# Ledger of designs, part 9: designed miniproteins, single chains, continued (2)

Each design is a single chain, and the fold is of that chain. pLDDT is the mean over its residues in the fold that is shown.

## One batch from the design tools (miniprotein)

Design m4280
Fold by ESMFold2-Fast:
Structure m4280 (fold): chain A 62 residues (1-62)
Amino acid sequence: SLAELRYTVVGVAERDLAAADLSPEQRARLRALIAEMRRATSVEELQAIARELGRVFREAGL
């Protein structure tokens, strides 16, 4: 369950990041959040990081 959810959300985030026109600072922050998702040890932690990633994307106008 956690591994499958991680595979899906990290995959989507990596694809979205690759397509996005972002500043180097925004790109670094998003890559750091994706790295945190890869290290998440629970579904709750993974979902919290994914929500933060979504917030950063919205702030960037995506």
Scores: mean pLDDT 82

Design m4281
Fold by ESMFold2-Fast:
Structure m4281 (fold): chain A 75 residues (1-75)
Amino acid sequence: MPLVTVEVSSSKANPKVGEKVTVTFTITNTGDRDALVRLPASVRINGVTVQLPEAKDVVVPAGETKVVSFEGVAV
């Protein structure tokens, strides 16, 4: 059973190449220890690659939820 879950949501379900897309990561840590989660610099949404500005390391404290959003571009 995963103690850390990452949910990815997109402002566009079917982004077209060149469109701006907001990608939101919701990270939930149900464990008893802090978690270090690396968020990727790109995600695939319905077969289209969305390029994000950076890969990011996020610390999520034990028992907490953290929300991180990026504006990316479909490529």
Scores: mean pLDDT 81

Design m4282
Fold by ESMFold2-Fast:
Structure m4282 (fold): chain A 94 residues (1-94)
Amino acid sequence: SLSWEQIKEKIIEFLEEFAKKHPELEGATKVIIDFINKYFSETSNIEEMVNAILSFLESRAAHAEARGDLATAAALRELAKGLKELSKELFEEM
């Protein structure tokens, strides 16, 4: 099974690689990485962490869409989908 540190590293690596493909999301991914590093540890609920991140991404996507930035909204939702799929795989390895 994967340790908390391994799960955290895989999530951060996924976020960093996504930001390389979508530079417009660099700010959003940095906020998420800082959030993970400040508020979550080995004793944290990983599912609660992932759900908080997904809610943050959907909120940002809705705001982008409301201002007519459909490309950024789509990229944020693609990131959320990818993170959800990654998290499902990681939970099966715990």
Scores: mean pLDDT 82

Design m4283
Fold by ESMFold2-Fast:
Structure m4283 (fold): chain A 88 residues (1-88)
Amino acid sequence: SARVRELVERLEEAVRRLMRGEEIEDEGLRELAEAVLHGIRPEELRRLAREKLGLELSLEEAREVVRAGLRVDIEEGVRRLAEAVAKV
């Protein structure tokens, strides 16, 4: 759905910003991204998305959102390691 695609894109950017120590303007999105980085379960993410963003997700959609955020966490971690290696 368009809402899930938009949420995935916004969450990926929010996770990327958090991993870089950057500010996130949307407080609800910041809280959602922080929760994903802290290992939130898909069932709990559904409730948080409803509460903070007014978005209703199926369990499958919530799993997709969590997976997307965790992929960015891994990618950003790899980027940080590559930059650290390049500095030595």
Scores: mean pLDDT 82

Design m4284
Fold by ESMFold2-Fast:
Structure m4284 (fold): chain A 100 residues (1-100)
Amino acid sequence: SHMEEELKKLLEELKKLLEERLAAETDPRRRQLLEAALGAIDKALEAIDAEDWAEFIEYVRNIQLLVSSYLDIPPLMPISDSDSLENIKKVLEKIIEALK
């Protein structure tokens, strides 16, 4: 479906943004949240392919919680990185909006 294709694109975009942050991240707590969020994205993509929308919704809720937790923890070293964090937030908001 068109919605399925759009959700996959948004999840893949979010995955790329989180992978870029993980490559630059030095805080082990922030790294763990990013790795957990990436795992949840992979599970959400699998749920779309399986047409398991109930599991998909639960994984999206988990992604939202993990990404929000990541954004709420200040980095141990100041990183001048306002644009990528804002992009992560915007893509996540688009995913949530697509489910309404």
Scores: mean pLDDT 82

Design m4285
Fold by ESMFold2-Fast:
Structure m4285 (fold): chain A 88 residues (1-88)
Amino acid sequence: MKKKMEEYKEKIKELGKKAIEAIETKSPEEAAEIAGEKYGEMLKLVDEAKALGEKYPETKKEADEVEDTFGEELAKVVETYRKKLEEE
């Protein structure tokens, strides 16, 4: 189960990176749509990790790390989008 939690963290980081790339390369409207889609995918991974931590309490710390990783990636996405809007 620890390996699966690491996979969730890696996927969240990849989704965050894709959202940032979309913000940097697309129009503000297209960037918002893509970033929103990636945000939804990240939330689903967090929910799955939390459910797994509830079912297997020994993985709860790793599930909390997945949520922390999501928060960090979300902060980066939001800041990147804010900067894009300031430049437009």
Scores: mean pLDDT 82

Design m4286
Fold by ESMFold2-Fast:
Structure m4286 (fold): chain A 102 residues (1-102)
Amino acid sequence: MEELEKEALRIALEELEREIERAKANPEEHEKLLNKPEEEKRAELEKFREEHGEEVKELIKRANEGDLEAMRELIRLRVREVGRRSTLEELEELKEEVEKEL
């Protein structure tokens, strides 16, 4: 399927749009997420790896075996991570970049 990359980009675009809507719905909460100390963000990432590391590895394995839903979930997880670390302006710029690649 030569359209597989386009499907991945479409999924990323949909999740970016959801993250943009989330940030617009409560700008104050979004600013609080962005202004977390780096030490706290690192601790949260370590906890996530501890709690979900095996789940992520299983998703990667299934995606490599051609499981499209596992691939979609990996893309969604990555976009949500980026969304929590990006300003609204950065998210809208990322959306424009993804749209240009489609």
Scores: mean pLDDT 76

Design m4287
Fold by ESMFold2-Fast:
Structure m4287 (fold): chain A 81 residues (1-81)
Amino acid sequence: VTIQEGQEALVVIKAKAKTEEQALELMRVAISHPGVLSVKMYPDNTILITVRVKSKSEFEALLEELKKYADEVEILSLEVL
């Protein structure tokens, strides 16, 4: 079974920053994404992002941007639509 082109996914991403300033940058990146559904910031500088991505390339680009500001990035769930 081959990976299908244009496959959409619902993804929950956990990103952790070392500082509140970096956590705010993560929120800004997430909120700027057209597929973002929710962003939650926790007092320990953890950001929880729920996002709908339209392609694997879009997902990979988002992860790359988040990694610039996050100390850790973890995919908590990925549901193919």
Scores: mean pLDDT 80

Design m4288
Fold by ESMFold2-Fast:
Structure m4288 (fold): chain A 65 residues (1-65)
Amino acid sequence: SAAALAAGRRGAAQVGVGPDAPAAEFARKSGISPSLLRTALRLGGLGPDATAAQAGAALSVAMGG
């Protein structure tokens, strides 16, 4: 959703990552485990090449926020 993407962009910015940066970079700077990132991306229908904003959105949805 647009709200989830906005939350993802904000999360990326808070850890100093651009919204179009790789999801792995966002996870590394946010302290998110690789397994949690992979699970959230899979549940969101996204691949490992997802952006930081998309990863933030997927993690927000997966964790009930």
Scores: mean pLDDT 79

Design m4289
Fold by ESMFold2-Fast:
Structure m4289 (fold): chain A 76 residues (1-76)
Amino acid sequence: SMEVLAESTPAEELRKAIDGLYEDALKAAENGDLQTASNLLVALGILYATAVMAGHEEVAEYAREKMKEVQEAIDK
């Protein structure tokens, strides 16, 4: 299940994945590609859920912060 896979994923790998999606999402929003930005925001939400299920609280908080920044960029 996703929960079992999440537990086997190191916090640093989740953090790197979040950083990559966040950068791409902001660039998409800046370029007016709101569909790509929204799709990447959904992917960030999946990584947030993965971090929560794995007990990586700091990574989950980080993902939530990045999701807020992407949403703000989309809403401007």
Scores: mean pLDDT 82

Design m4290
Fold by ESMFold2-Fast:
Structure m4290 (fold): chain A 65 residues (1-65)
Amino acid sequence: GTAALEAAIATLEEKIAALKAEIEQLKSKLKSDPSPELQLELDIAEGMLALNEGVLSLLQSKLAA
């Protein structure tokens, strides 16, 4: 139902906020210590952010319809 969809949207918004915070921390760490491991973590976090933002957009479109 719509209540379940609204809950899913809220959960995704929280995950997106957490991922954005993690990305900023990783960028700061990379400026002082450019390691392959930190670069991989950043790449993964950015990929997960893009995926979650795409899903959020889709769910918001379904809720608005």
Scores: mean pLDDT 86

Design m4291
Fold by ESMFold2-Fast:
Structure m4291 (fold): chain A 56 residues (1-56)
Amino acid sequence: SARQQALQALKEDFERGAADLREAIAAETDPILRGFLQAVLNSSEYLAEKAQKELE
């Protein structure tokens, strides 16, 4: 269905974004920016997990 295709695409986009964010966090020297990036990563991982659950 269109819903399943959209959820799969969103999951893949969030998983890719999470990988990029992990790399950015590892390179970040500012602890405040690192904390902000970690919060964004946590949100992206949560949304990817919610999308996966909807596909099950």
Scores: mean pLDDT 83

Design m4292
Fold by ESMFold2-Fast:
Structure m4292 (fold): chain A 100 residues (1-100)
Amino acid sequence: MGFEKMLELAEELSNLPPEERLPYVLERLREEGREDVAAALEELARRFGDIAAVGGYLLYEYEGVDLREIETPEELKERYKEAMLKVAEELLKKYGEKTE
């Protein structure tokens, strides 16, 4: 679910300074007409900080996690770690083999 989109975004974000990652994500969401998601992400950033909000967005794209249902920074961190383990597993399965 959204793995390829999440990978593309993670690669793009890794090329940006940490302070530019949230504005980049917000602009992209608004360009795609996803203002509701952008608003939820801004609220998450207000509550937990910009870095946590970017992590929450990657969770949303990868697992469809509702950003509005994340109540604590600890829950966000735990969900992010679990998602990163799944990403590593999918990378090993999909790209650990030589593609033709």
Scores: mean pLDDT 72

Design m4293
Fold by ESMFold2-Fast:
Structure m4293 (fold): chain A 79 residues (1-79)
Amino acid sequence: SVEEILEEIRKRIEHIKELLEKNETIALFSFIALSSEILYLIKQNPGIEPYIIKELEKAAKEYPELKELLDKMIETLKK
């Protein structure tokens, strides 16, 4: 379901934030993997894009340390 997908995205972003406190390089690789999966999900189901964008915008407000990366991802998705 859409709700399950959004919950998994939120959990992965939270995990990346935790990784960033311990090892920035691993956090960045995890973010790249998540970004690729998000693009794949939108390609398979374009109707989910507005929900994913809203979730990424919420995460950018909640995790200032990830804001620049998340804002860049949002811009890429909005093409």
Scores: mean pLDDT 84

Design m4294
Fold by ESMFold2-Fast:
Order: sequence, then C-alpha cells, then structure tokens
Structure m4294 (fold): chain A 97 residues (1-97)
Amino acid sequence: MKELMEKNIEEVAEELKLSEEEKERLREAVEKISEDFPEVAVDKELMRLLAELVKEYEPEEIYKKLLELKKEALERGDYARALVLFPEMIEEVKEEL
C-alpha cells in the first residue's frame, strides 16, 4: 500500500503541477485520510480531488471535515458514505470549507 500511495502522489503531483509544498500537504492528507478511508491511497481520481483541496486548505482541516461528514452519515444511517469515501464527499468538503 505505501509504495503504491507514494507512486500515486508523485504521478498526481506531476499531472497537476503541484509545488513541493502542495505535494507534501497532499502526502500528509492522504496519510491521515487513508487511516479511515484506505481507498484514497489507491484511487487516483480521489487523490486528484484531494490535491485541489490541499492548494487552499491545510491537511488537518480537510481530514477533520471529512471525519465530521462520516460521523453525520453514520448518525443519519447513510452507511455507504460512512464506510467508503466517494468523490461527492470530497466535493462537499470543498463547499463547506
């Protein structure tokens, strides 16, 4: 997993022309989020969406908001959104921050 995660971070950073600082923020965000949503480390589309957020927001802010959305999904019985990270959830983080 970690080797694939690093490769995906490098490829996404190259594709989106991220600065070294933005790339490090992306790595931090992926490491934090992958503890609850491991798919973010292997799904390049999720990682691209996350890379756009790290340009404007700190990794800790993104992670906290995502955990908040997961908790709210659990409380309303939306188990799909509580268990799996969907692109729409990352878009919702962007709207809320």
Scores: mean pLDDT 77

Design m4295
Fold by ESMFold2-Fast:
Structure m4295 (fold): chain A 80 residues (1-80)
Amino acid sequence: IEDLEDELELIKELVEKLLKTVSTLDEEEKKEMLKEALEDLERFREILLEWAKKNNIPQEVIKKVEEEIEKLKKELEEEK
């Protein structure tokens, strides 16, 4: 559980740094970087779900992680 929260916190920090960076880019570069970030978040979600399935993580914890990832995706979409 701690490992999941630590990984999620690192992803949040990376997203915050990305959002700060894209505010200085032109529109085309911004769109490309945001698209890649969204794809990376989706891949991370898949990895977390597979790990959680194998380790019998409670659905309540999985739901919270998915909600946090969805929030990060929305933040990236809002920057478009």
Scores: mean pLDDT 75

Design m4296
Fold by ESMFold2-Fast:
Structure m4296 (fold): chain A 86 residues (1-86)
Amino acid sequence: MIEELEKRIKELEARLAENPDDKEAKVELARAYAELGKVLREQGRYDEAIEKYNEAEKLYIEVLGEAHPEVFDVAVNLLEAVVLKV
């Protein structure tokens, strides 16, 4: 559910505020944003989904690098949300 994902995101943001270099928390936060983006897209909330996918992609690139498979997966989902918005 969106509410559970938003709660998880806030918990991870608080963890990162205390430990900004926590790479594990950054990866978990990126996954939570990607899952939230997927749920928002499935609900037809394309603009909000695009925002969450962008946040996930930024965090994955920062920790894993631009060429990582998880970055490409998020980019594909982002493009699908943009196409469905039209």
Scores: mean pLDDT 80

Design m4297
Fold by ESMFold2-Fast:
Structure m4297 (fold): chain A 80 residues (1-80)
Amino acid sequence: SLVQELKKLSAEEVVKKAEELLREIKELKESMTNASPLQRLLLENAISLAEEAIEYAKQGNIEEAAIYLSYAKLLLEEAK
C-alpha cells in the first residue's frame, strides 16, 4: 500500500512527495474550467489533506503523514 511504501522514506522524502502531490492537485484544479461542485469539493479536500501531510512529515510524524497523503491521493483520483 502507499502508506507502507511512504513509511520506508525519510521525513524529507515524504515532504517532497506530499509537495509534489499538492502541486498536481492544484494544477488540476486550476486547469478545470467546467469542474462540477463535487469535483471542486474533492480537490479542495485533497489540498487540505496534502497540506496536513506536509505538516505531519515536518514534525517527524511519518505515520500520520502517510495516512493523510494516501487519502489526498484517493480524492485526487476520484476527482479525475
Scores: mean pLDDT 85

Design m4298
Fold by ESMFold2-Fast:
Structure m4298 (fold): chain A 83 residues (1-83)
Amino acid sequence: MSELEKRVKELEKEIADYEKRIADLEAQGMPDRELAQAYRDLAEVYRELAFIYRELGDEQKAQSYEDKANEYEKKARELFKRA
């Protein structure tokens, strides 16, 4: 396995962990600030994944992850603005 393939697996695990954390935070009715922080952290993970998939030559996956990163970054910014 290449270093990039190992990093992809690590980031995919981080995404799953953050998605679970976000679901738990939403279920608990946690403050917008904590949810915003989780969204921002998830966006950074997606940005790194997009970069790696581009290096691997998978432009479709890279673009998909960039779109997700932008979506979560926007959600985080809206929540931070409200907090």
Scores: mean pLDDT 80

Design m4299
Fold by ESMFold2-Fast:
Structure m4299 (fold): chain A 71 residues (1-71)
Amino acid sequence: SPEEIVELIKQGKYQEAYELLKELQKASESTKRELARLLEKEFGIDENEALRLLEEGRYEDLLVKAYLLSQ
């Protein structure tokens, strides 16, 4: 779920978060929007940028942004 992915990122478990992101590849638009909103709230990644990266399957770029913003 979006909430589980956020919790893994908060714990620095980027490999596990990446695996869950891949499972969301075929998820609904609403699920991707929910995750993008949570990523903005928790890490400060712009919601529209997060959604774009999710829609493009650029999960590594998304996780790098989360990592850098958590430093």
Scores: mean pLDDT 84

Design m4300
Fold by ESMFold2-Fast:
Structure m4300 (fold): chain A 80 residues (1-80)
Amino acid sequence: KKDVELQIKAAENAVEMGRKLAELLGNDPEIVELVQEAERHLEEAKKAFENGDYDKAIEHAKRTNEAFLRARRVAREKLA
């Protein structure tokens, strides 16, 4: 459904922003690990969507955003 596609697109954008954030902080290992976690959840969201499992797709898209928000918090702490 269109709503699930929008959530996956938002998760794709979160991963891209996370990659840029990691680059900005010199590929800090903690931030890189969180971005990789977000990437794994994004792949699971896409697989679930292709299989018609929209509930699972939404769950993994949310996990992608949660990992990105954790990466942002770590970045703020390191820049303070």
Scores: mean pLDDT 86

Design m4301
Fold by ESMFold2-Fast:
Structure m4301 (fold): chain A 94 residues (1-94)
Amino acid sequence: SAEERALARARELAARLPDIDLATAREAYRMATEERLSVGEIAEKLGISPSTVSSALRRYTAWMQVELARYLEEHRGEATEEELEELEQRLRER
């Protein structure tokens, strides 16, 4: 499926990016998804380059997709149907 290919690619990318700056990447991702800021706006707020923001977002997205897949497998029998649907939707969104 498309999700299986995306997760396989995310795992490959995460394995090739072992130096993930999780604190910066997580904050940049929050700004992009919750505050709907552009890469330029995030760069200005964090005091880093737009290229660094783009790299951080790509690394965090790849890492998060792997962690979400792991959470789904570990909690499949414990999570509510709504929680599973929300996580699956997040994995399908670009």
Scores: mean pLDDT 65

Design m4302
Fold by ESMFold2-Fast:
Structure m4302 (fold): chain A 57 residues (1-57)
Amino acid sequence: MAGALAAAESGAPASHAALVGEVARLGGDKQAVERALRAGDAEKAASLYTEALRAGG
């Protein structure tokens, strides 16, 4: 999972799917993450992933 987050920060498109999948698996807002990644807003995507991890664990 660290690799997917790091790739999202670097803007790698292929790794965006992994991040979106993890957020969806944790019950997070996958649409918000997809929107943030599409807009190049890596910090928002990371924040949404962190929130999903906190809620899921």
Scores: mean pLDDT 70

Design m4303
Fold by ESMFold2-Fast:
Structure m4303 (fold): chain A 67 residues (1-67)
Amino acid sequence: MPTLEQLEEAIERVKKSGEVTDEELEIISGAIARVSGSTKAELKKLSVEELIRLAENAAKAMRALGL
């Protein structure tokens, strides 16, 4: 399972590049799945902006839970 630090680093990389790599998608989808139950296939259909929004919400949830 990705750590909060790994998730925050992945979000920063996506924001700088404007693109999501397979590595970043694995980290982001793993974190989002932990808090929302979304699948990687569903996340691949989202825009970069929507993916970042969900990832930031996941990071906030993980921080609140002490994860």
Scores: mean pLDDT 77

Design m4304
Fold by ESMFold2-Fast:
Structure m4304 (fold): chain A 80 residues (1-80)
Amino acid sequence: SDEQVEREVETIEYILKHIEEVVELLKKRGVPKEEIIELLEDEIKRLEELKKESKNPKVQAALEKAIKEIKKIIEDIKKE
């Protein structure tokens, strides 16, 4: 249903927002840059698997967007 698809997209967007908050928290706690990158790379692998298992193109698009944004976060951390 359209309502279920919207909920799945909202869940993906919520996860992305929480990843950004977690990255900032880990930085404030002095977690090494390399460890933060590894955690984000593991999250990308998880989202890629979810995208592969999804049958809905809107959910796949939301997951692809989240993957791209997390990759940008990793590149920004690498430049620090």
Scores: mean pLDDT 84

Design m4305
Fold by ESMFold2-Fast:
Structure m4305 (fold): chain A 88 residues (1-88)
Amino acid sequence: SVDELLAQLREAMKHDDVDRINAILKQLDAMNISSATLERHLGGTIAMLSQLGYQNAVIPVLEFYEKTYAREKGVEPSPEAARLSALP
């Protein structure tokens, strides 16, 4: 399920497992996950790990969120979209 994949993604992020993060993000992309669902489940984890300096875990998830958000708005992902993302 989406909820189980998101739980697995949070654990992969906590362990800085970039390969697993990328594999789970591909599965979530195939399931057409919404940016709202990503924000709800990952916002707190991203804030915590950003503060701890886990950039390798945070960056791919933020890029995936930005791409998903831009797709939902019917625009191309851009540096401006990254700046305007709602994720902490």
Scores: mean pLDDT 78

Design m4306
Fold by ESMFold2-Fast:
Structure m4306 (fold): chain A 74 residues (1-74)
Amino acid sequence: MLSKTSALSTGAVLLAIGGAVQGRLSKNGKEITKKAYEEALELLRETGEKYPEGKDIIELGEKQVEKVVKAAEE
């Protein structure tokens, strides 16, 4: 089902995006952005192990985090 797993994935992605925005506005933008995204990916992997019923949503979240990382590094 979508409920809690969807909320967790959305939270992790928003946290990564928030970290990227703050990082870009601060003195160590790139380093902070990359570290925040790596932590978000770890959270999504751990969530996938705890909630296998929501694996599809976790995978979508992981792809969104990777996409944001690529955009921030370019």
Scores: mean pLDDT 60

Design m4307
Fold by ESMFold2-Fast:
Structure m4307 (fold): chain A 78 residues (1-78)
Amino acid sequence: SKEELLKEAQKAAGEVQEELRKKFSSLSKEQQEEVLEKVKELSELAEKIRDASEEELPELVKEFKEKAKELIEWLKSQ
């Protein structure tokens, strides 16, 4: 359902927020700038998800979850 897909996106966003809370201030300036670019991409995708039709929503949520996972794994590797 649309509600379940939105919950999946919200969960992924929460996981990103938690990793940023733990890691961001310990990163170098260059790493912080890279993170902010990735966060901007996620924010733009979140806006698309908010305004998406039910038909568009599954692919957008999948992309959001994939980008969120990539950022989380990158943060853990630093």
Scores: mean pLDDT 86

Design m4308
Fold by ESMFold2-Fast:
Structure m4308 (fold): chain A 78 residues (1-78)
Amino acid sequence: SPLDRLVEALERTLRYARENGVDKETVKKILDTIISKVPDPELQARLRELYDKAIESGLTDEAVDRFVEEARRLAAEA
């Protein structure tokens, strides 16, 4: 679905940021741009909360995996 592709793009961005040492502010701007295409503002806000938590946890593999699991659940509910 379009939302599954969106979650994949968010995951890839988080993993890229971890591997390349991208600063938190730049990562958030990229992710905000990706979710700007989501028409539901509540879904946008929930996705933002999830990736903010992953970023603030230091983008560990566990944090990114948790983000993907939770984001896919939100996408299925939308």
Scores: mean pLDDT 83

Design m4309
Fold by ESMFold2-Fast:
Structure m4309 (fold): chain A 86 residues (1-86)
Amino acid sequence: MEDEEIAKEIRELRKEGVPLEELAELAAKRKSVAAAFLVIAHAAAAGEDFEKLRELLKSLKEAMEALDWVEAGKSAEEVEKELAEK
């Protein structure tokens, strides 16, 4: 399936050091939800900027929903981290 092929391409490009912003743009251009989720997962693991990903992936509703959940989780963790700084 095209979506699975695009996700494979994103995975290989990431290994070559292509920036996540470029990969997000590719996922959005090809309208691949699986590729967008892979980019979001890599961004979450690397602590990348989600604001740029939101702009690049805004055409993919499922990707935007995934970003909302990940960002909300990180925001809660950051607040807890700040409060633990006694």
Scores: mean pLDDT 69

Design m4310
Fold by ESMFold2-Fast:
Structure m4310 (fold): chain A 83 residues (1-83)
Amino acid sequence: SVDEALEKLDELIRQGYSKEEAAEIVSKEFGIDPKELIALHYARRLRELGLTKAAEALIQAVKDGKSWEEADRTALRALLDEL
């Protein structure tokens, strides 16, 4: 179900919805928090680039209730540690 939610999120973004709008739509259908959906979407892309630690850091920061600004900083630190 998470994979189906992320595929639907990708389709809506490709159709021109913002990440926030797409996440709200998918959240209503699948019952997954919209902030977690956005984090999972970016984590998938980070893993595709081989940035596994950055992906894990992003997901964990969002699950810990951190703001996007703090989650982005946490992911960036992990990214720099992978380089």
Scores: mean pLDDT 82

Design m4311
Fold by ESMFold2-Fast:
Structure m4311 (fold): chain A 81 residues (1-81)
Amino acid sequence: MSPLDAARAALDGAKDLVEQGKKAYDQGDLSRAKDLFGQAVDDATNARIQAYLLGDEKLAEEAEKVKEEAQKGLDEVEKKM
């Protein structure tokens, strides 16, 4: 697997974790939502770093947006805990 393929896979995984976190949050499972959003922040952060190292500006921008969305979700969970 190329480094770019790995970065894309990490970003896709982070997007899936954000959607799972939102579903958990909507269901009132705050502990699960916190874990899912936290994992999404980590995965999106790693994808962003790899994208910058590879010079893929579009991928870095997508990863930054996913990280921001995951962080907002995490903040909302923390506020309700």
Scores: mean pLDDT 85

Design m4312
Fold by ESMFold2-Fast:
Structure m4312 (fold): chain A 81 residues (1-81)
Amino acid sequence: SEAGELLRQALGVIARALTEVETDPRVREEIARLLAEAQEALDAGDYESAIKHLRKAVELIPDEQARQQAQKLIEEAEKIL
């Protein structure tokens, strides 16, 4: 679905930010956990749970540009659900 594609793009933006930005290891581990939970929800077609996990991950990202980009993708997905 289009919503699923947008949410997978948001997950990709967050995952990429973790490889390019220095982050506290404990915060990085929490974001990675949230992304794994979001991926499982997406694979199950549970977009509501995927959005919740991705929104929590977005709040933890130190990179403002990646945070804004991921938030925009999540908002677009919510508008079409």
Scores: mean pLDDT 85

Design m4313
Fold by ESMFold2-Fast:
Structure m4313 (fold): chain A 86 residues (1-86)
Amino acid sequence: SRLLRARALAQMILREEGLTLEQLEEAARKMGVFEEEELDRPFEEVLARHLAELRRAGLLSDADWERLVAKLAGISPRLAALLRAA
């Protein structure tokens, strides 16, 4: 399930320190989080949508969501803003 792959990516983000945006993009690609049609779209917008869907599905607690947003703010302030808007 793509949703379970998105959850695995979120858990990796919460565990790992010092991730770059490029490393995050590579991890998402290797884990199959994205649909084929999404590969040419802005990465931050696509990732924000998948993580918001994961929260909406009840697969992230509010505490984990806040930790995730805080970690992603250090990687990409834009990505964190997109998540807070979702």
Scores: mean pLDDT 83

Design m4314
Fold by ESMFold2-Fast:
Structure m4314 (fold): chain A 96 residues (1-96)
Amino acid sequence: ARAEALAEYRALAEEWNARYPDLTEEQEREALRAFGEELGLSEEETERMYRAALEGDLEGLVESVLLIAERLEPRHPLLAAALREQAAAVREQLAA
């Protein structure tokens, strides 16, 4: 279920943050680049996502999340569905 995929992601994110709480901007950028490469994103696509996050560009972040969901769908369809649901929720909040 999507709720299970989101709970799994949250648990992993909490474990990661507890283990590595003090990443510099440079280390965050490197981690995101490595993560993007694993997801099949180009360096340009990963940098666009990072910039959107830093600038608070929620529309750009939603576009990036949808792209990640599309790339993940063949291997991780439940995670892709969860990411699309999250993107839709953010869009609804932006419209409200």
Scores: mean pLDDT 68

